# Ledger of designs, part 35: designed miniproteins, single chains, continued (3)

Each design is a single chain, and the fold is of that chain. pLDDT is the mean over its residues in the fold that is shown.

## One batch from the design tools (miniprotein)

Design m9191
Fold by ESMFold2-Fast:
Structure m9191 (fold): chain A 88 residues (1-88)
Amino acid sequence: MEKVEKIIEELTEEISKKAKEKYEKSSEDEEEKVKEVKKLTEELLKKLKEKAKSMSPEEKKKIEEIVKKTEEQLEKQLKELEERKRLA
């Protein structure tokens, strides 16, 4: 459980950083870049949910909570990237 939390937090931060780097690197196809980051994130969360199905009920519940938090964080970060590009 705790180990899974750590992995998700690290992945979320890494995705966030990489998305920001890509967005700063080029002004071309910003919508496409944001879309790709979102797609990658959804895919990772989907895999995590599938992995959770083979875990204990307690671990499964914990993963569901983490997935929800991660989805909220990523949606917020994607909006920030989009807003920043609009202003630039």
Scores: mean pLDDT 65

Design m9192
Fold by ESMFold2-Fast:
Structure m9192 (fold): chain A 71 residues (1-71)
Amino acid sequence: MLSPEEAAELASRAGRAATEGDAAGAREYVQKLADAGVITEEQAQRVVEATEEGDLEGAERALARGMATGM
């Protein structure tokens, strides 16, 4: 299981990937969060979709909401 510190690091990396438009990187990090049960698969998919669309605010909001709800 991911520690809270490991989950926070992955969320930080996912957020950074989203701000850089790196959908592949965002997918990798949010998938690890979903696999660990920190966020849902649906929340992970929304972050990736928002990143692919260039919706930075949507990606950041989805990630923040997922982390707040999952922990």
Scores: mean pLDDT 77

Design m9193
Fold by ESMFold2-Fast:
Structure m9193 (fold): chain A 61 residues (1-61)
Amino acid sequence: MLSEEEIRTLAKLGGVSEEAVRRTLALVEEGKISPTDSASEIARAAGVSERAARVIREVLR
């Protein structure tokens, strides 16, 4: 769903690697996390900071 350019932008805004963004997106696609979950839940599942989880969550809403 997100382009390579959008993944790069999210990684920059969240202060994380592109790999971390792709991992978070894969978990959403698999239904293991939802954009409606809390930032803490997303951060825990994806292994990213709560800040990065908030940025990714806002884009996916």
Scores: mean pLDDT 76

Design m9194
Fold by ESMFold2-Fast:
Structure m9194 (fold): chain A 66 residues (1-66)
Amino acid sequence: DIARLQAQVEFLQGALDALRTALKTNTLSEEQRAQMEEDIADIEKELAQAQAALAEAQAALAKALA
C-alpha cells in the first residue's frame, strides 16, 4: 500500500529531524549522545529501506496501470 509507505517515510523523516535537533540543542552526556547517534543511524537505515520500498511500489503500480 503506497499510502502506508508514504506515511512511514514521513514519520521516519520527522523522527530523524527531532533526534538531530535534540542532539544539537541539548546538553547530553557522552552515553546519551552515543545512544542518540545510534538511534539516528538505525532510523536512517530504516528510512532508506522505506524509500526504496515506496519507489518499487510506485513503479509496480505505474506498470500495472499502463
Scores: mean pLDDT 83

Design m9195
Fold by ESMFold2-Fast:
Structure m9195 (fold): chain A 60 residues (1-60)
Amino acid sequence: MPATEAEIERAVAGAVAAYQAGMSEAAALNLLRHELTEAGASEEQIARAEKRFREAVAAA
């Protein structure tokens, strides 16, 4: 079952928070991928979430 938009936004927010708390970008990105995969996200949903995460990290 594909992940809901709310699940995707929550996963991205969690990964950003983990990065801001001192987790490496690579580890936070792996956390995001794992969480979305468990939620049933499609590869396209995961790719869009990764882009949102990278944009959020770059803006900080």
Scores: mean pLDDT 81

Design m9196
Fold by ESMFold2-Fast:
Structure m9196 (fold): chain A 91 residues (1-91)
Amino acid sequence: MSIEEDEAIKRFFEELKKHANPEEQKKIDELEKLIEELKAGKELNEEEIQKLIEQLEVVIKLAERLGIDDEVYSILKHLLESLKEKLEKLK
């Protein structure tokens, strides 16, 4: 992931948090943490991948509701599909 993509994703999450309720903010924070762990080369187990998928679906729906940053939305959708394929392979 490029520096520009990292910056865009960070700004996207900050913007979503301004409009999110406390429950949604918690899911955004958990998602950011899991993405950072993935970038650090940590292998996620099946449960962590499933949680990441659920968090991504919540964040994507929130972004759709708010109409915020279609480019980052596309990146997150691609990540969601990749994680679903990885989860299927782990079964």
Scores: mean pLDDT 74

Design m9197
Fold by ESMFold2-Fast:
Structure m9197 (fold): chain A 95 residues (1-95)
Amino acid sequence: KLKEQIEKLFRFFNANEEERVEILAEFFGISKEEAREMLESKEKFQKAVREAAENGNELVTLMLKGEEAARAGDDALAEEYAAKLLEPAKEVAEK
């Protein structure tokens, strides 16, 4: 669920460097070593993001759709995708 993915993102922001690697490995379903490499390599990061979207990661899919809308100059659509992320984020922060 999107709320669970946002909860992991909140944990990431409050984590130290080693904990961040663990959270990314869990979030993308990869090894800790691959998660470290992903943080250092733009190409590996982009590949992991695309694979996560293809595997049905709802948070990543919404982020990629928002980015595509922004690149196309469709600010209204980009804001709509951002709003879909913000509503579950508020619920996670409340609980």
Scores: mean pLDDT 71

Design m9198
Fold by ESMFold2-Fast:
Order: C-alpha cells, then structure tokens, then sequence
Structure m9198 (fold): chain A 65 residues (1-65)
C-alpha cells in the first residue's frame, strides 16, 4: 500500500472506532460528555483503535475531575 492509501484506511478505522465509543459512552455518561470525550480524542489525532481508547480514557479522566 502507498502511504496515502494507508492513511485513508487508518482514518476510516479511527472514525469507526470514535463512532462506536461515542455511542457506548453516551449510554453510560450521557450524550454531552460522550461528545466532549470523542472531540478531545479526535483532536489528539489517534492513529489506531488502541490510541482511540487511550485518548478517550485521558479525556474522561479530565472531564470527570
């Protein structure tokens, strides 16, 4: 794969992961906090599902303080 195709695939997978996290978190913490956590994670420009999870957890720690 070219670097451009690798980034396209990576971005698509990250967007799917963020969508799943938004839905799951909205059921647990409500839609407003879920959206804030997802927005913070997206701003960190995660490159994998693991990074999405890490950035979501970091955002939740800050938002729940």
Amino acid sequence: LSPELEEEIRDGLVEIALGIERYVLSQKYGPELAQKAVDAAWQARPRSYREVREKIEEALEELLK
Scores: mean pLDDT 80

Design m9199
Fold by ESMFold2-Fast:
Structure m9199 (fold): chain A 80 residues (1-80)
Amino acid sequence: MEEEFLKRLEELIEEAKKLPKEEQERIEKLAEELLEDGEATTARLAPVMANTTDPEEQKIYQLATAKAQKKLAEELEKKK
């Protein structure tokens, strides 16, 4: 289960790396904002993504969520 989750995160992060640097910076900034607001959880972001009809906006939220979740996991590991 966790292995599949990490695989999905890695795939999304790799996809983000293929985007132009400007787009990558937007995704990074959004990920930081999600972490700061404590909204990096899938449960909080699912309604936002479901209400977004723009595929580009959906993609940005998906990639930002993946980065935020990875950073959250790394942060929790550092707190040990």
Scores: mean pLDDT 66

Design m9200
Fold by ESMFold2-Fast:
Structure m9200 (fold): chain A 73 residues (1-73)
Amino acid sequence: SGPELDLVDDPAGVAAFLAQVPGIDPETARELAADPELLAALVGGDADHPRVRARFGERAAAISEAVRALLGA
């Protein structure tokens, strides 16, 4: 089956889920939900991905860890 939560084209649903992550504001959650590449890199724990580093800088590792913890991955 496909990655329903991570890559489904449902920005509102994914954004609402991501807003539960400490350090992710509703606006940031909406942006992540609209960017499948960035979301996939965060969920995969690739905090060194160029887009993840560009978006979150020093917070990239902490945000990636928090997203993965919330997903149970």
Scores: mean pLDDT 70

Design m9201
Fold by ESMFold2-Fast:
Structure m9201 (fold): chain A 60 residues (1-60)
Amino acid sequence: SSNRAKLRAYFEKQVAIMASSLKDEDLAKEHTEISTKLFNARLERMTDSQLEEMLKKLEL
């Protein structure tokens, strides 16, 4: 769904911001891989109603 894509884009941006602050390239890569796996798993398990509610809470 488009809502899942919007949330994925949001979380990808948040992960990139955090990774950029870590200074250690290996740690930044590990953080990106783990965080991306976790939020993708969460988004895949959410219903359309839950996705819409999250978008409203995040003002997306």
Scores: mean pLDDT 84

Design m9202
Fold by ESMFold2-Fast:
Structure m9202 (fold): chain A 85 residues (1-85)
Amino acid sequence: DFDDLLDFLERAYLLERIVGEKRPKEVIKAILKKMGFSDEEIEEFLTKENIKREVDELEAFVAKLPPSLQADYAPLLERIRKELE
């Protein structure tokens, strides 16, 4: 479903920006605030438990995609997982 794919892309993009950011956490918070998130929402998103759950859900979604789309999105999730380690 196109809406499910858009939801996946938004979540994957946000997650990659969070885990790939090498600057101080204040920079990550500033980026998320510009994206429309509140300070409370940002603190919830930045917990390790929520990040890990998000990765697990995105991996489960990618596993349901056609092989061509899995090839496009699996490297993105692999990068996110590697940064989370």
Scores: mean pLDDT 72

Design m9203
Fold by ESMFold2-Fast:
Structure m9203 (fold): chain A 90 residues (1-90)
Amino acid sequence: MAAREVVEYRVGDEHERIRAEGEKLGIAVRPTPPPVPLSTRIRVERVDGRLVGASVELYDAEGRLLERRDFDMADEAEQRAFLDWLLSLA
């Protein structure tokens, strides 16, 4: 039976985990730390340990939504875009 899991991450503490996860998937992940401290809400959906979906919301210091993006994590190109985008913003 497929185990469906949704996990929320905060960028900063999760940087190393996100990088290592990308490497396991054969995805080139930018190792550069984020240039600006921003509040980021990241939700990822897994089925049987595989990433199937992700969404990211970026907020300013006052809690205002600046940007929202959804990614189809079943697509390897979108997985790469998600990880690169995440590391470039936070």
Scores: mean pLDDT 59

Design m9204
Fold by ESMFold2-Fast:
Structure m9204 (fold): chain A 83 residues (1-83)
Amino acid sequence: ARERADALADEGVKEMLSAKTKEEAIQKAVDYARRAAQAAGHPEVGDLAAETAREIMESADSVEDAKLAGANAVRTGARLAAR
């Protein structure tokens, strides 16, 4: 479970960093946060992490700030779900 969640978080961060727009980055962060938490067996953590990532990323003034916020949200969600 943890290895799968960590792998999905790493993949999600890479996909998000390769996004060309803020909206694309948000979609990647939300999808991978949910998938990582589900793989860890705690889908409610994934839903919370996905909602938090969307809100923080939407409030960011730049695509780069949104990507940093999204990366932190995906990594934190996967870590918490894998506990």
Scores: mean pLDDT 75

Design m9205
Fold by ESMFold2-Fast:
Structure m9205 (fold): chain A 85 residues (1-85)
Amino acid sequence: SEEELYEALKAVFNHLYPDKPVTSKEELKEFIYELFKKYNNDIDKLTDVLLAQLEFYQPDRVFSKEEIKAFIEKVLEEYKKEKGL
């Protein structure tokens, strides 16, 4: 589910980047948008990276590549709309 994916990604990012804690949905959206830019706006590459991180750091949770990609697309659309981009 979207909520389970949100919690799993929040846990992964807080483990990998403890100095920049993600505590809100807005902070998660911003973090994903910054990663998207770092990967040259390549959504498939970002999806593969996040899938690998989830498989490593959240092995008891199962997410499909399609579910992760759809989540990223939705987050990016919402973030751009909220920021007027």
Scores: mean pLDDT 82

Design m9206
Fold by ESMFold2-Fast:
Parts: C-alpha cells; sequence; structure tokens
Structure m9206 (fold): chain A 62 residues (1-62)
C-alpha cells in the first residue's frame, strides 16, 4: 500500500477540525493548500516528497 493511500484512508475518518490541522501541517511542509477538504489535501500531498509524506504519516499516527 502506498504512503499516500494510507494517509488518505486516515483523512476520510477525520473531523473538519482535524482536517484543518492537517492543512496547517501540509502548509508547514511547503504544500499549497487553501481549504481543509480531503480533495484539496490530496492535491497538496501530490506536491510533497516521499520523506515529507512519511513525516505527515508519523504525525498522524502520534
Amino acid sequence: MSLLQKIVEKLKEMSQEELEKVMDFLRSLGADVTEPTIEALILGMLTLSEEQLEKLLKWLES
């Protein structure tokens, strides 16, 4: 299973408040995310390196 797919499955279970926190974290990694929707977060993640995606997954699992 890809890192992106594992992250997306976690995002689907999140509240709006949690998605806003994910958006802020993605922005800190350099992603251009303007709204806290699953679709926008996925588009932001596609601009990130594998190392940045691994950092996001670890943060989500904490």
Scores: mean pLDDT 81

Design m9207
Fold by ESMFold2-Fast:
Structure m9207 (fold): chain A 91 residues (1-91)
Amino acid sequence: SSSAERARAERRKAFEERYKKSDEAGQRQLLEQQASNLYSSSGILKSSYDFFKDPRDRELSRRLEEVVRAIRDAIARGDLDGARKILLDAL
């Protein structure tokens, strides 16, 4: 929906503004914090799926786990721009 699109745009904007104001160490820490938040969300969706058996929860949990792995792998390689792009596409 247009409302969801606006919320997504605002989340991306807020992240970008914080990221641009940070040095490299701060950018890495911000990316790691966001990855940890997404990982926690995937765990909640897994628990939801186990109880309610909604396949949408299972699919979203799987996608979030893949996103978290990709972000963490990019950070481990020192590719902060790659990690940032993956995160923005997921927000």
Scores: mean pLDDT 84

Design m9208
Fold by ESMFold2-Fast:
Structure m9208 (fold): chain A 61 residues (1-61)
Amino acid sequence: MPSLEEIEGEFLRRFLRAAPEELPALVEETVKRLREAGVPDEELQRLRDGMEAARAAALAA
């Protein structure tokens, strides 16, 4: 099982290279991995909100 740091690093690398259409699936996959790794729901919500904001900004550009 990858560490939290590995999950976050993988997300950032994939996010920067992903097409806007791929971002929703990437966000969902990352949130599921973080939840399985034991990240609390409160922190998962903050991370999800941040990823969704970044996705919305990318789509608006």
Scores: mean pLDDT 73

Design m9209
Fold by ESMFold2-Fast:
Structure m9209 (fold): chain A 102 residues (1-102)
Amino acid sequence: MSPEIEQEVRLGMALMSLSVLKLKEDIPLKKQAELAKKRAKELGIDLSEKEIVEQDISLAQKTRDMIQQLRDEGVLSQDLADEMLSLLDKKIEELKKLLKEL
């Protein structure tokens, strides 16, 4: 894949992840994990809330690393990248706190 297409795909993935985080901003993280567990169960998958939160942390960390790379490559402005990273760091901290309570 060309570098330009790879950058576009990574940017699209990062923007989608952030859009989902913004849409769910009014829903407490614990309730988000409970809803994800219910949806998984409806599909015949038995996942613990702890496993769901661990997966969410992993995804948020990968998204953070992707945004840093896009900033370093000049695809994202410094200001926009810093705003996105601030939102992700806050969510990772909240998820890690929830994980300790599970």
Scores: mean pLDDT 76

Design m9210
Fold by ESMFold2-Fast:
Structure m9210 (fold): chain A 64 residues (1-64)
Amino acid sequence: MRAEVIEQALVDAGVDPETARKIAEEVAKIPDDFEAANYAALKAVQAGITPEQAARVAKAVMDA
């Protein structure tokens, strides 16, 4: 499922597993890939992830 790929990308970037799951579920509800990627990147930065790592999360969302 797309949410599982997003959750793993967030965990790999350093987001706490419980927070990553919640963000992944929210992102998975967004049907537009660019909006989903931007939202995931924003939430990752708010969780303390660097902009460079957040960009990788955004790419993973678009590739999922």
Scores: mean pLDDT 80

Design m9211
Fold by ESMFold2-Fast:
Structure m9211 (fold): chain A 86 residues (1-86)
Amino acid sequence: SELKEFAEKLKELTDKLLEAIVNKDLEAIRKSLEEIKKLLNIPDEELEKILAQLEEAIKNEDYDKIREILNELGELIEKRIEEYLK
């Protein structure tokens, strides 16, 4: 099932993103977000905003802000999946 393969790939990419955040690996964060962008066809402007906010929050060790940004990304992902399933 294409949907199952899509869901598994998305989970793999989000797991890599979370691991990169924990490790404060900015290059790995960028790569994971770029792959998610490709998979979901997310606009450059939205991705650039999320990247800038995550980089700042990680440097400041602002875990509340990191959670907020990840929730925002999750909502964006859900919206794109709904559009894909139509």
Scores: mean pLDDT 80

Design m9212
Fold by ESMFold2-Fast:
Structure m9212 (fold): chain A 92 residues (1-92)
Amino acid sequence: RRKELLEEAREAVHRAGRSLDAGDKQGLIEAANRLLELAKQFREEGYTPVAEAIERAAKAVLDVAEGKLSPQEAANILTAADLVIVGEEIEL
């Protein structure tokens, strides 16, 4: 269960990064919605630091879609979220 959620979260972060590189506004919105769904699941399972990292990533890609944040700043936030997810996976 946790391992599957971590794999899905990494895929969602990487998908958001690809939409960011492509300048795909709709792709960013779709990625943000998926990240928020995953963050809710991590929060319900008690993985608060992972949930918070994914929530920050979702907000960053939405802010890019709305013109409130640069793609580079969002990319840094996505990288930080991926590192938190990887850290949780190796503590297994």
Scores: mean pLDDT 83

Design m9213
Fold by ESMFold2-Fast:
Structure m9213 (fold): chain A 85 residues (1-85)
Amino acid sequence: EKKKKRVEDQIKIMEERFKEANIKLSKEQEEEVKEIKKEIERLLKEGAPEEEIDLLLMKLHATMMTDDEKVRESILEELRKAMEE
């Protein structure tokens, strides 16, 4: 329950920040974000480890930041390093 709320709150904060910054997602990014959110909900329902959910949250963040795959990889590397602390 607390894990689900944490994840939902993180997604909501992320979405609110992108909306405030007037960042408009492409149709492709919107579809990718929808698929990642669906997978996160599935993992939460199945009681998957936090590590797996956090990897999807990082992927969601990178996907919302850019449609450039190289930039997404760079963002994921940076987020992974922060999580390793």
Scores: mean pLDDT 76

Design m9214
Fold by ESMFold2-Fast:
Structure m9214 (fold): chain A 91 residues (1-91)
Amino acid sequence: TAKEELEKEKELGEEGARLAAESLKRGDASGYTGGVLLLIGSALNAVLIGKKSGDIEGAIKAVEEIIEAAREAGVPESVIKGLENILEYTK
């Protein structure tokens, strides 16, 4: 279901946030890039799932939860700004 797909993307986004933040602390550019790509990709997939299924509210909630996880993990503000732009494009 769309709800199950959105939950999966939220989990992937949270993993991407953790990977990005942890890699940044270690100076691991490769891990940081992978984490950021997973984080942004999960947010974009959540938007796509919402638009395709009509569950726009669920998609907004999933992206908001991904943004919160990114903030809690200590992801750079520039990346968080990108996620906020994705959220605005969903509305």
Scores: mean pLDDT 87

Design m9215
Fold by ESMFold2-Fast:
Structure m9215 (fold): chain A 103 residues (1-103)
Amino acid sequence: MADEALARARALAAEHPGETVSDVAVEIKDGKLRVVLGTYDPATPAATGVTVLFDKPLEEITKELLEQMIAGLEAARAAATSPHVKAALDELIAYFRELLEKL
């Protein structure tokens, strides 16, 4: 999962040379929700990596926790300058909003 998000970010970077790109991987398996952001920056390799945004059993996911996650992601989106990073965050925000409605 983490490696897949980073691999997809690298593949996207090959289509957008010199740009910082991000891709999101979401997995619901064995009663757990895991969300990973892979980021690739060809100009600054030290900024390339995988960030685990969320990794919790489904039973530990509360409405309040999801609302906090959405608020944090919206703040991150507002601070982001790359359109690719904004797109990845928009996808993740939409996903968590749908999940929140099901709780």
Scores: mean pLDDT 68

Design m9216
Fold by ESMFold2-Fast:
Structure m9216 (fold): chain A 63 residues (1-63)
Amino acid sequence: MTNDEIAEEIVEEALKAFPGKKLEDIDFTPFLRKYFGFGPYHPWMSDEGREVYDKFVELYKKK
């Protein structure tokens, strides 16, 4: 699964789980942990997690 595909899946899950929420009000961390979270490390500390977040923001903004 590519980072683009992961970002698209997260957009769909976020829209389903948080209907009517603004982008800034969505906690992205649980979605990153599902795909990139390892042990005690925060997914935001990884370049891969940041890349997926940027793609998610672009896709979510288009909705």
Scores: mean pLDDT 67

Design m9217
Fold by ESMFold2-Fast:
Formats: C-alpha cells, structure tokens, sequence
Structure m9217 (fold): chain A 87 residues (1-87)
C-alpha cells in the first residue's frame, strides 16, 4: 500500500540521517526523501483525513530527526532554518 511504502521510506531516511556525518549529507537525504514521497503521493494520493495525518506524521518524524542531526553537527538554529526552508 501507499502508506506501507511511505513508512519504509521514512525508516530508511531515519537510518541514513543517523549515519550522516555532514550537513551536506543531511540535505541530500532530505531532498531524496521529499522527491520519493512526492512521487508516491502523486501516483496514489491520500483519500482520507486519517491518511493525510499519517503522511504528515511521517514527514515530521524525518524533519525532526534532520533538525536534531544538524544541531548535533554544530549548526545554529538560523542555519538549520535556512537549510530546511531551501529544500
């Protein structure tokens, strides 16, 4: 199902973010994740509010992990917000 594919992509993105050593790697992981999520949603768009909420939850889990990783790498909040806004 679409939700199972998105869950698997989320789990893989979280593992890659945990292993990332640079801000550039974090950005690359996020860009790839968003591109793959958008492609899946375009082919099989959510049909219920519950599905939309689940998708939002998965995206927020990846964004939160990326934010924490960028902070751990020594970036300021302003630098992190600029990076996330550019993706």
Amino acid sequence: SMLEELKKLTEEALKRLAAAKTAEEVVAILKEFYKEVEEIIKKNPPKTVEEQQFISKLINEVLSAAYRKLRALGLSDDEIFAILASI
Scores: mean pLDDT 89

Design m9218
Fold by ESMFold2-Fast:
Structure m9218 (fold): chain A 72 residues (1-72)
Amino acid sequence: MEEEIRRFEAEVRARNEALAAAHADASDEERLAAHREFALEVARKTIELHAPLLGMEEEGERARKELEELEK
């Protein structure tokens, strides 16, 4: 599981770099919109990986619901 977290972190870094490059000429607002979507994906995955490790499945479920509301 920790190896999965490390691989996910490496993937997040690479994707964040690619996203920044794709929007290099975009406005701050456009970059923020794109990064917000990516940040929500990262947050969901982080909760998915960490909640079981911490024995905090209920807290993870609550956080997922909050993220679903933010996606609207």
Scores: mean pLDDT 68

Design m9219
Fold by ESMFold2-Fast:
Structure m9219 (fold): chain A 78 residues (1-78)
Amino acid sequence: SLEELKKLIEDNMEILSVDYEGSFKRAKELEKEGKYDKAAEIYFYLGQQGNREAFKMAAELYKKLGDTEKAKEAESLL
């Protein structure tokens, strides 16, 4: 849900703010583990912080999850 997505972003904000490159690496590691939901949320957050390429990565993962609305949202922000 939208509420769960907001909470996931908030819960990871502190970690993401500490190391921008480390956050990107963590998202890639989550992708390798098949945790596309967590990886997509990290990429979406990085996109909101100014990394436009991260929105593309988030969109691709949302498509794999079947979340077409979130995928379109991420693509519209690219």
Scores: mean pLDDT 75

Design m9220
Fold by ESMFold2-Fast:
Structure m9220 (fold): chain A 89 residues (1-89)
Amino acid sequence: MEIEKDKAHPKRDEAIKKLVEAIRSFDEGNYEEAARKFLEAAELAKDSPITVALILIALTVGANSARRKGDEEAAKLFEETRDKVAELA
């Protein structure tokens, strides 16, 4: 049975890894990479409402931060990515 010994369950580990990479990319100002990795993490973790909710919050904060800095393209990207993640919830 696949439910026995989840150990480092590949899907969960990959979702966590993508989420960490997304946050790092955001902190570095690599907004396009951050948005892409947030979406990938959400797809992998779509069965986790808490993880999806945290990603939605991160994307909302990212969009607001980018718009405040005058980066409308990054803000739009994060808003579009947020909407895609919301479809998974």
Scores: mean pLDDT 76

Design m9221
Fold by ESMFold2-Fast:
Structure m9221 (fold): chain A 97 residues (1-97)
Amino acid sequence: LIDPEELQKIWKETLERLKELYGVEDPEAFLNSLTLSEALRVLSEVYNLSVSKVSELLVQAHKLNNVPLPSLSTKFGDLPSTVRATFLYLLHEESKK
C-alpha cells in the first residue's frame, strides 16, 4: 500500500513540473481538464517516459485497482482517486529507472 505522505509529495512534484513545462497558473485544474489521450502525452513529457510506457502504466493502475479501463476521451480528473494515485506512483517509480 502506498504511503499517503509519499503520494502527496509525488503529486506536488508533478504539479510543479507541469507548471514549469507548460507555464500554467493552475497545474491541477489543467491536468484534471485533459482527456486521457492528452494526459498520456503531457505526463510522458513530465516524467520523460515514452507515451507507450505511460499508456502501459495507466492500464496497470486500473488493473491494480480492479477498475475497467475507460474511454480515452474521459477527463483525467474524472478517474477514481485511487487509480490516479496509483498511476502517478507508477510514473514516479518508472522515472527513477
Scores: mean pLDDT 84

Design m9222
Fold by ESMFold2-Fast:
Structure m9222 (fold): chain A 58 residues (1-58)
Amino acid sequence: GDAAKAAAEVRAHALALGLPESLATAMGGQTGRAVEEGVPAEEAIRRGKAGADRAALA
């Protein structure tokens, strides 16, 4: 569903930035949970990608 797709998209983005697989999976999971809790998928993905971008700068 939309939650699984959102999670996969954020995870793929985090992996492309060079983040560890464990962190990428956790970020994707948080994005999927947000969609399950009623956040629109596009907004959840946008937030998740922004979080991954910030983590990559650390």
Scores: mean pLDDT 87

Design m9223
Fold by ESMFold2-Fast:
Structure m9223 (fold): chain A 57 residues (1-57)
Amino acid sequence: ASGREIAAAAQALGDGGLATAVGMETAAGHSAREALDIAVRSGAASREQVERAVAAA
């Protein structure tokens, strides 16, 4: 899934912090995977929130 699809899925699931982090990091030139890894490492999202958003996208 694209970063845009993952961000939309996260937003729909109520994970606005993950949606914002993915949107900002992909706008900065990171891939969707890099954006997700940054979100988890920075504490913006848990690995489980990432897995749910990716599955929903």
Scores: mean pLDDT 82

Design m9224
Fold by ESMFold2-Fast:
Structure m9224 (fold): chain A 91 residues (1-91)
Amino acid sequence: SAMDAERLAELKERFLELAEQIFNATDEETLEELGVELLVTLSHIVSLEGGLPDELQPLAQETFKYLKERLGERYEEVLKRARERILEELK
């Protein structure tokens, strides 16, 4: 639908903005918060499209690799927080 297309475009723009903010973040607390928002945003895109669009996959992979490398053990907390929010927001 037109409403789903508009929401998808907004979510894709949000994903690009979040990825840029993640690569520019200097502290682990900011990276953790941005990582949660990125995972939640991607889950909404996947829910609308039935999968992650091919054009977003390379950036998503690099961003997750970067988060894992920089956060170490804190990455597990990001996954937990994102999962809890996804379960609340996606019925």
Scores: mean pLDDT 86

Design m9225
Fold by ESMFold2-Fast:
Structure m9225 (fold): chain A 94 residues (1-94)
Amino acid sequence: MKVVITITSDGSVKVIDEDTGEVKEFSSSSTPEVIAKLAVNALKAGYDEVILVGKSLVSGEEFVEKLKKEASEEEVREAVEKLVKKIKEAEAAA
């Protein structure tokens, strides 16, 4: 099973289960900590892969980080923080 977590530069987060097509949406209050918890919980729930997608609404750039089921909570947090940083850098350069 695969899940896609899309983080948009407006702070919106969407979680899409690729097998079922289920979509869950979260507000602009989503912090890197909350996003990391969503990814960790998906891996703990038995998903084989979590795909993190970062989108800048200003520059149009998209960033992707892939997490396998063996990923630690630390690796998940680092991937989320890296993605958020790339989005902010893209916005600042636009």
Scores: mean pLDDT 77

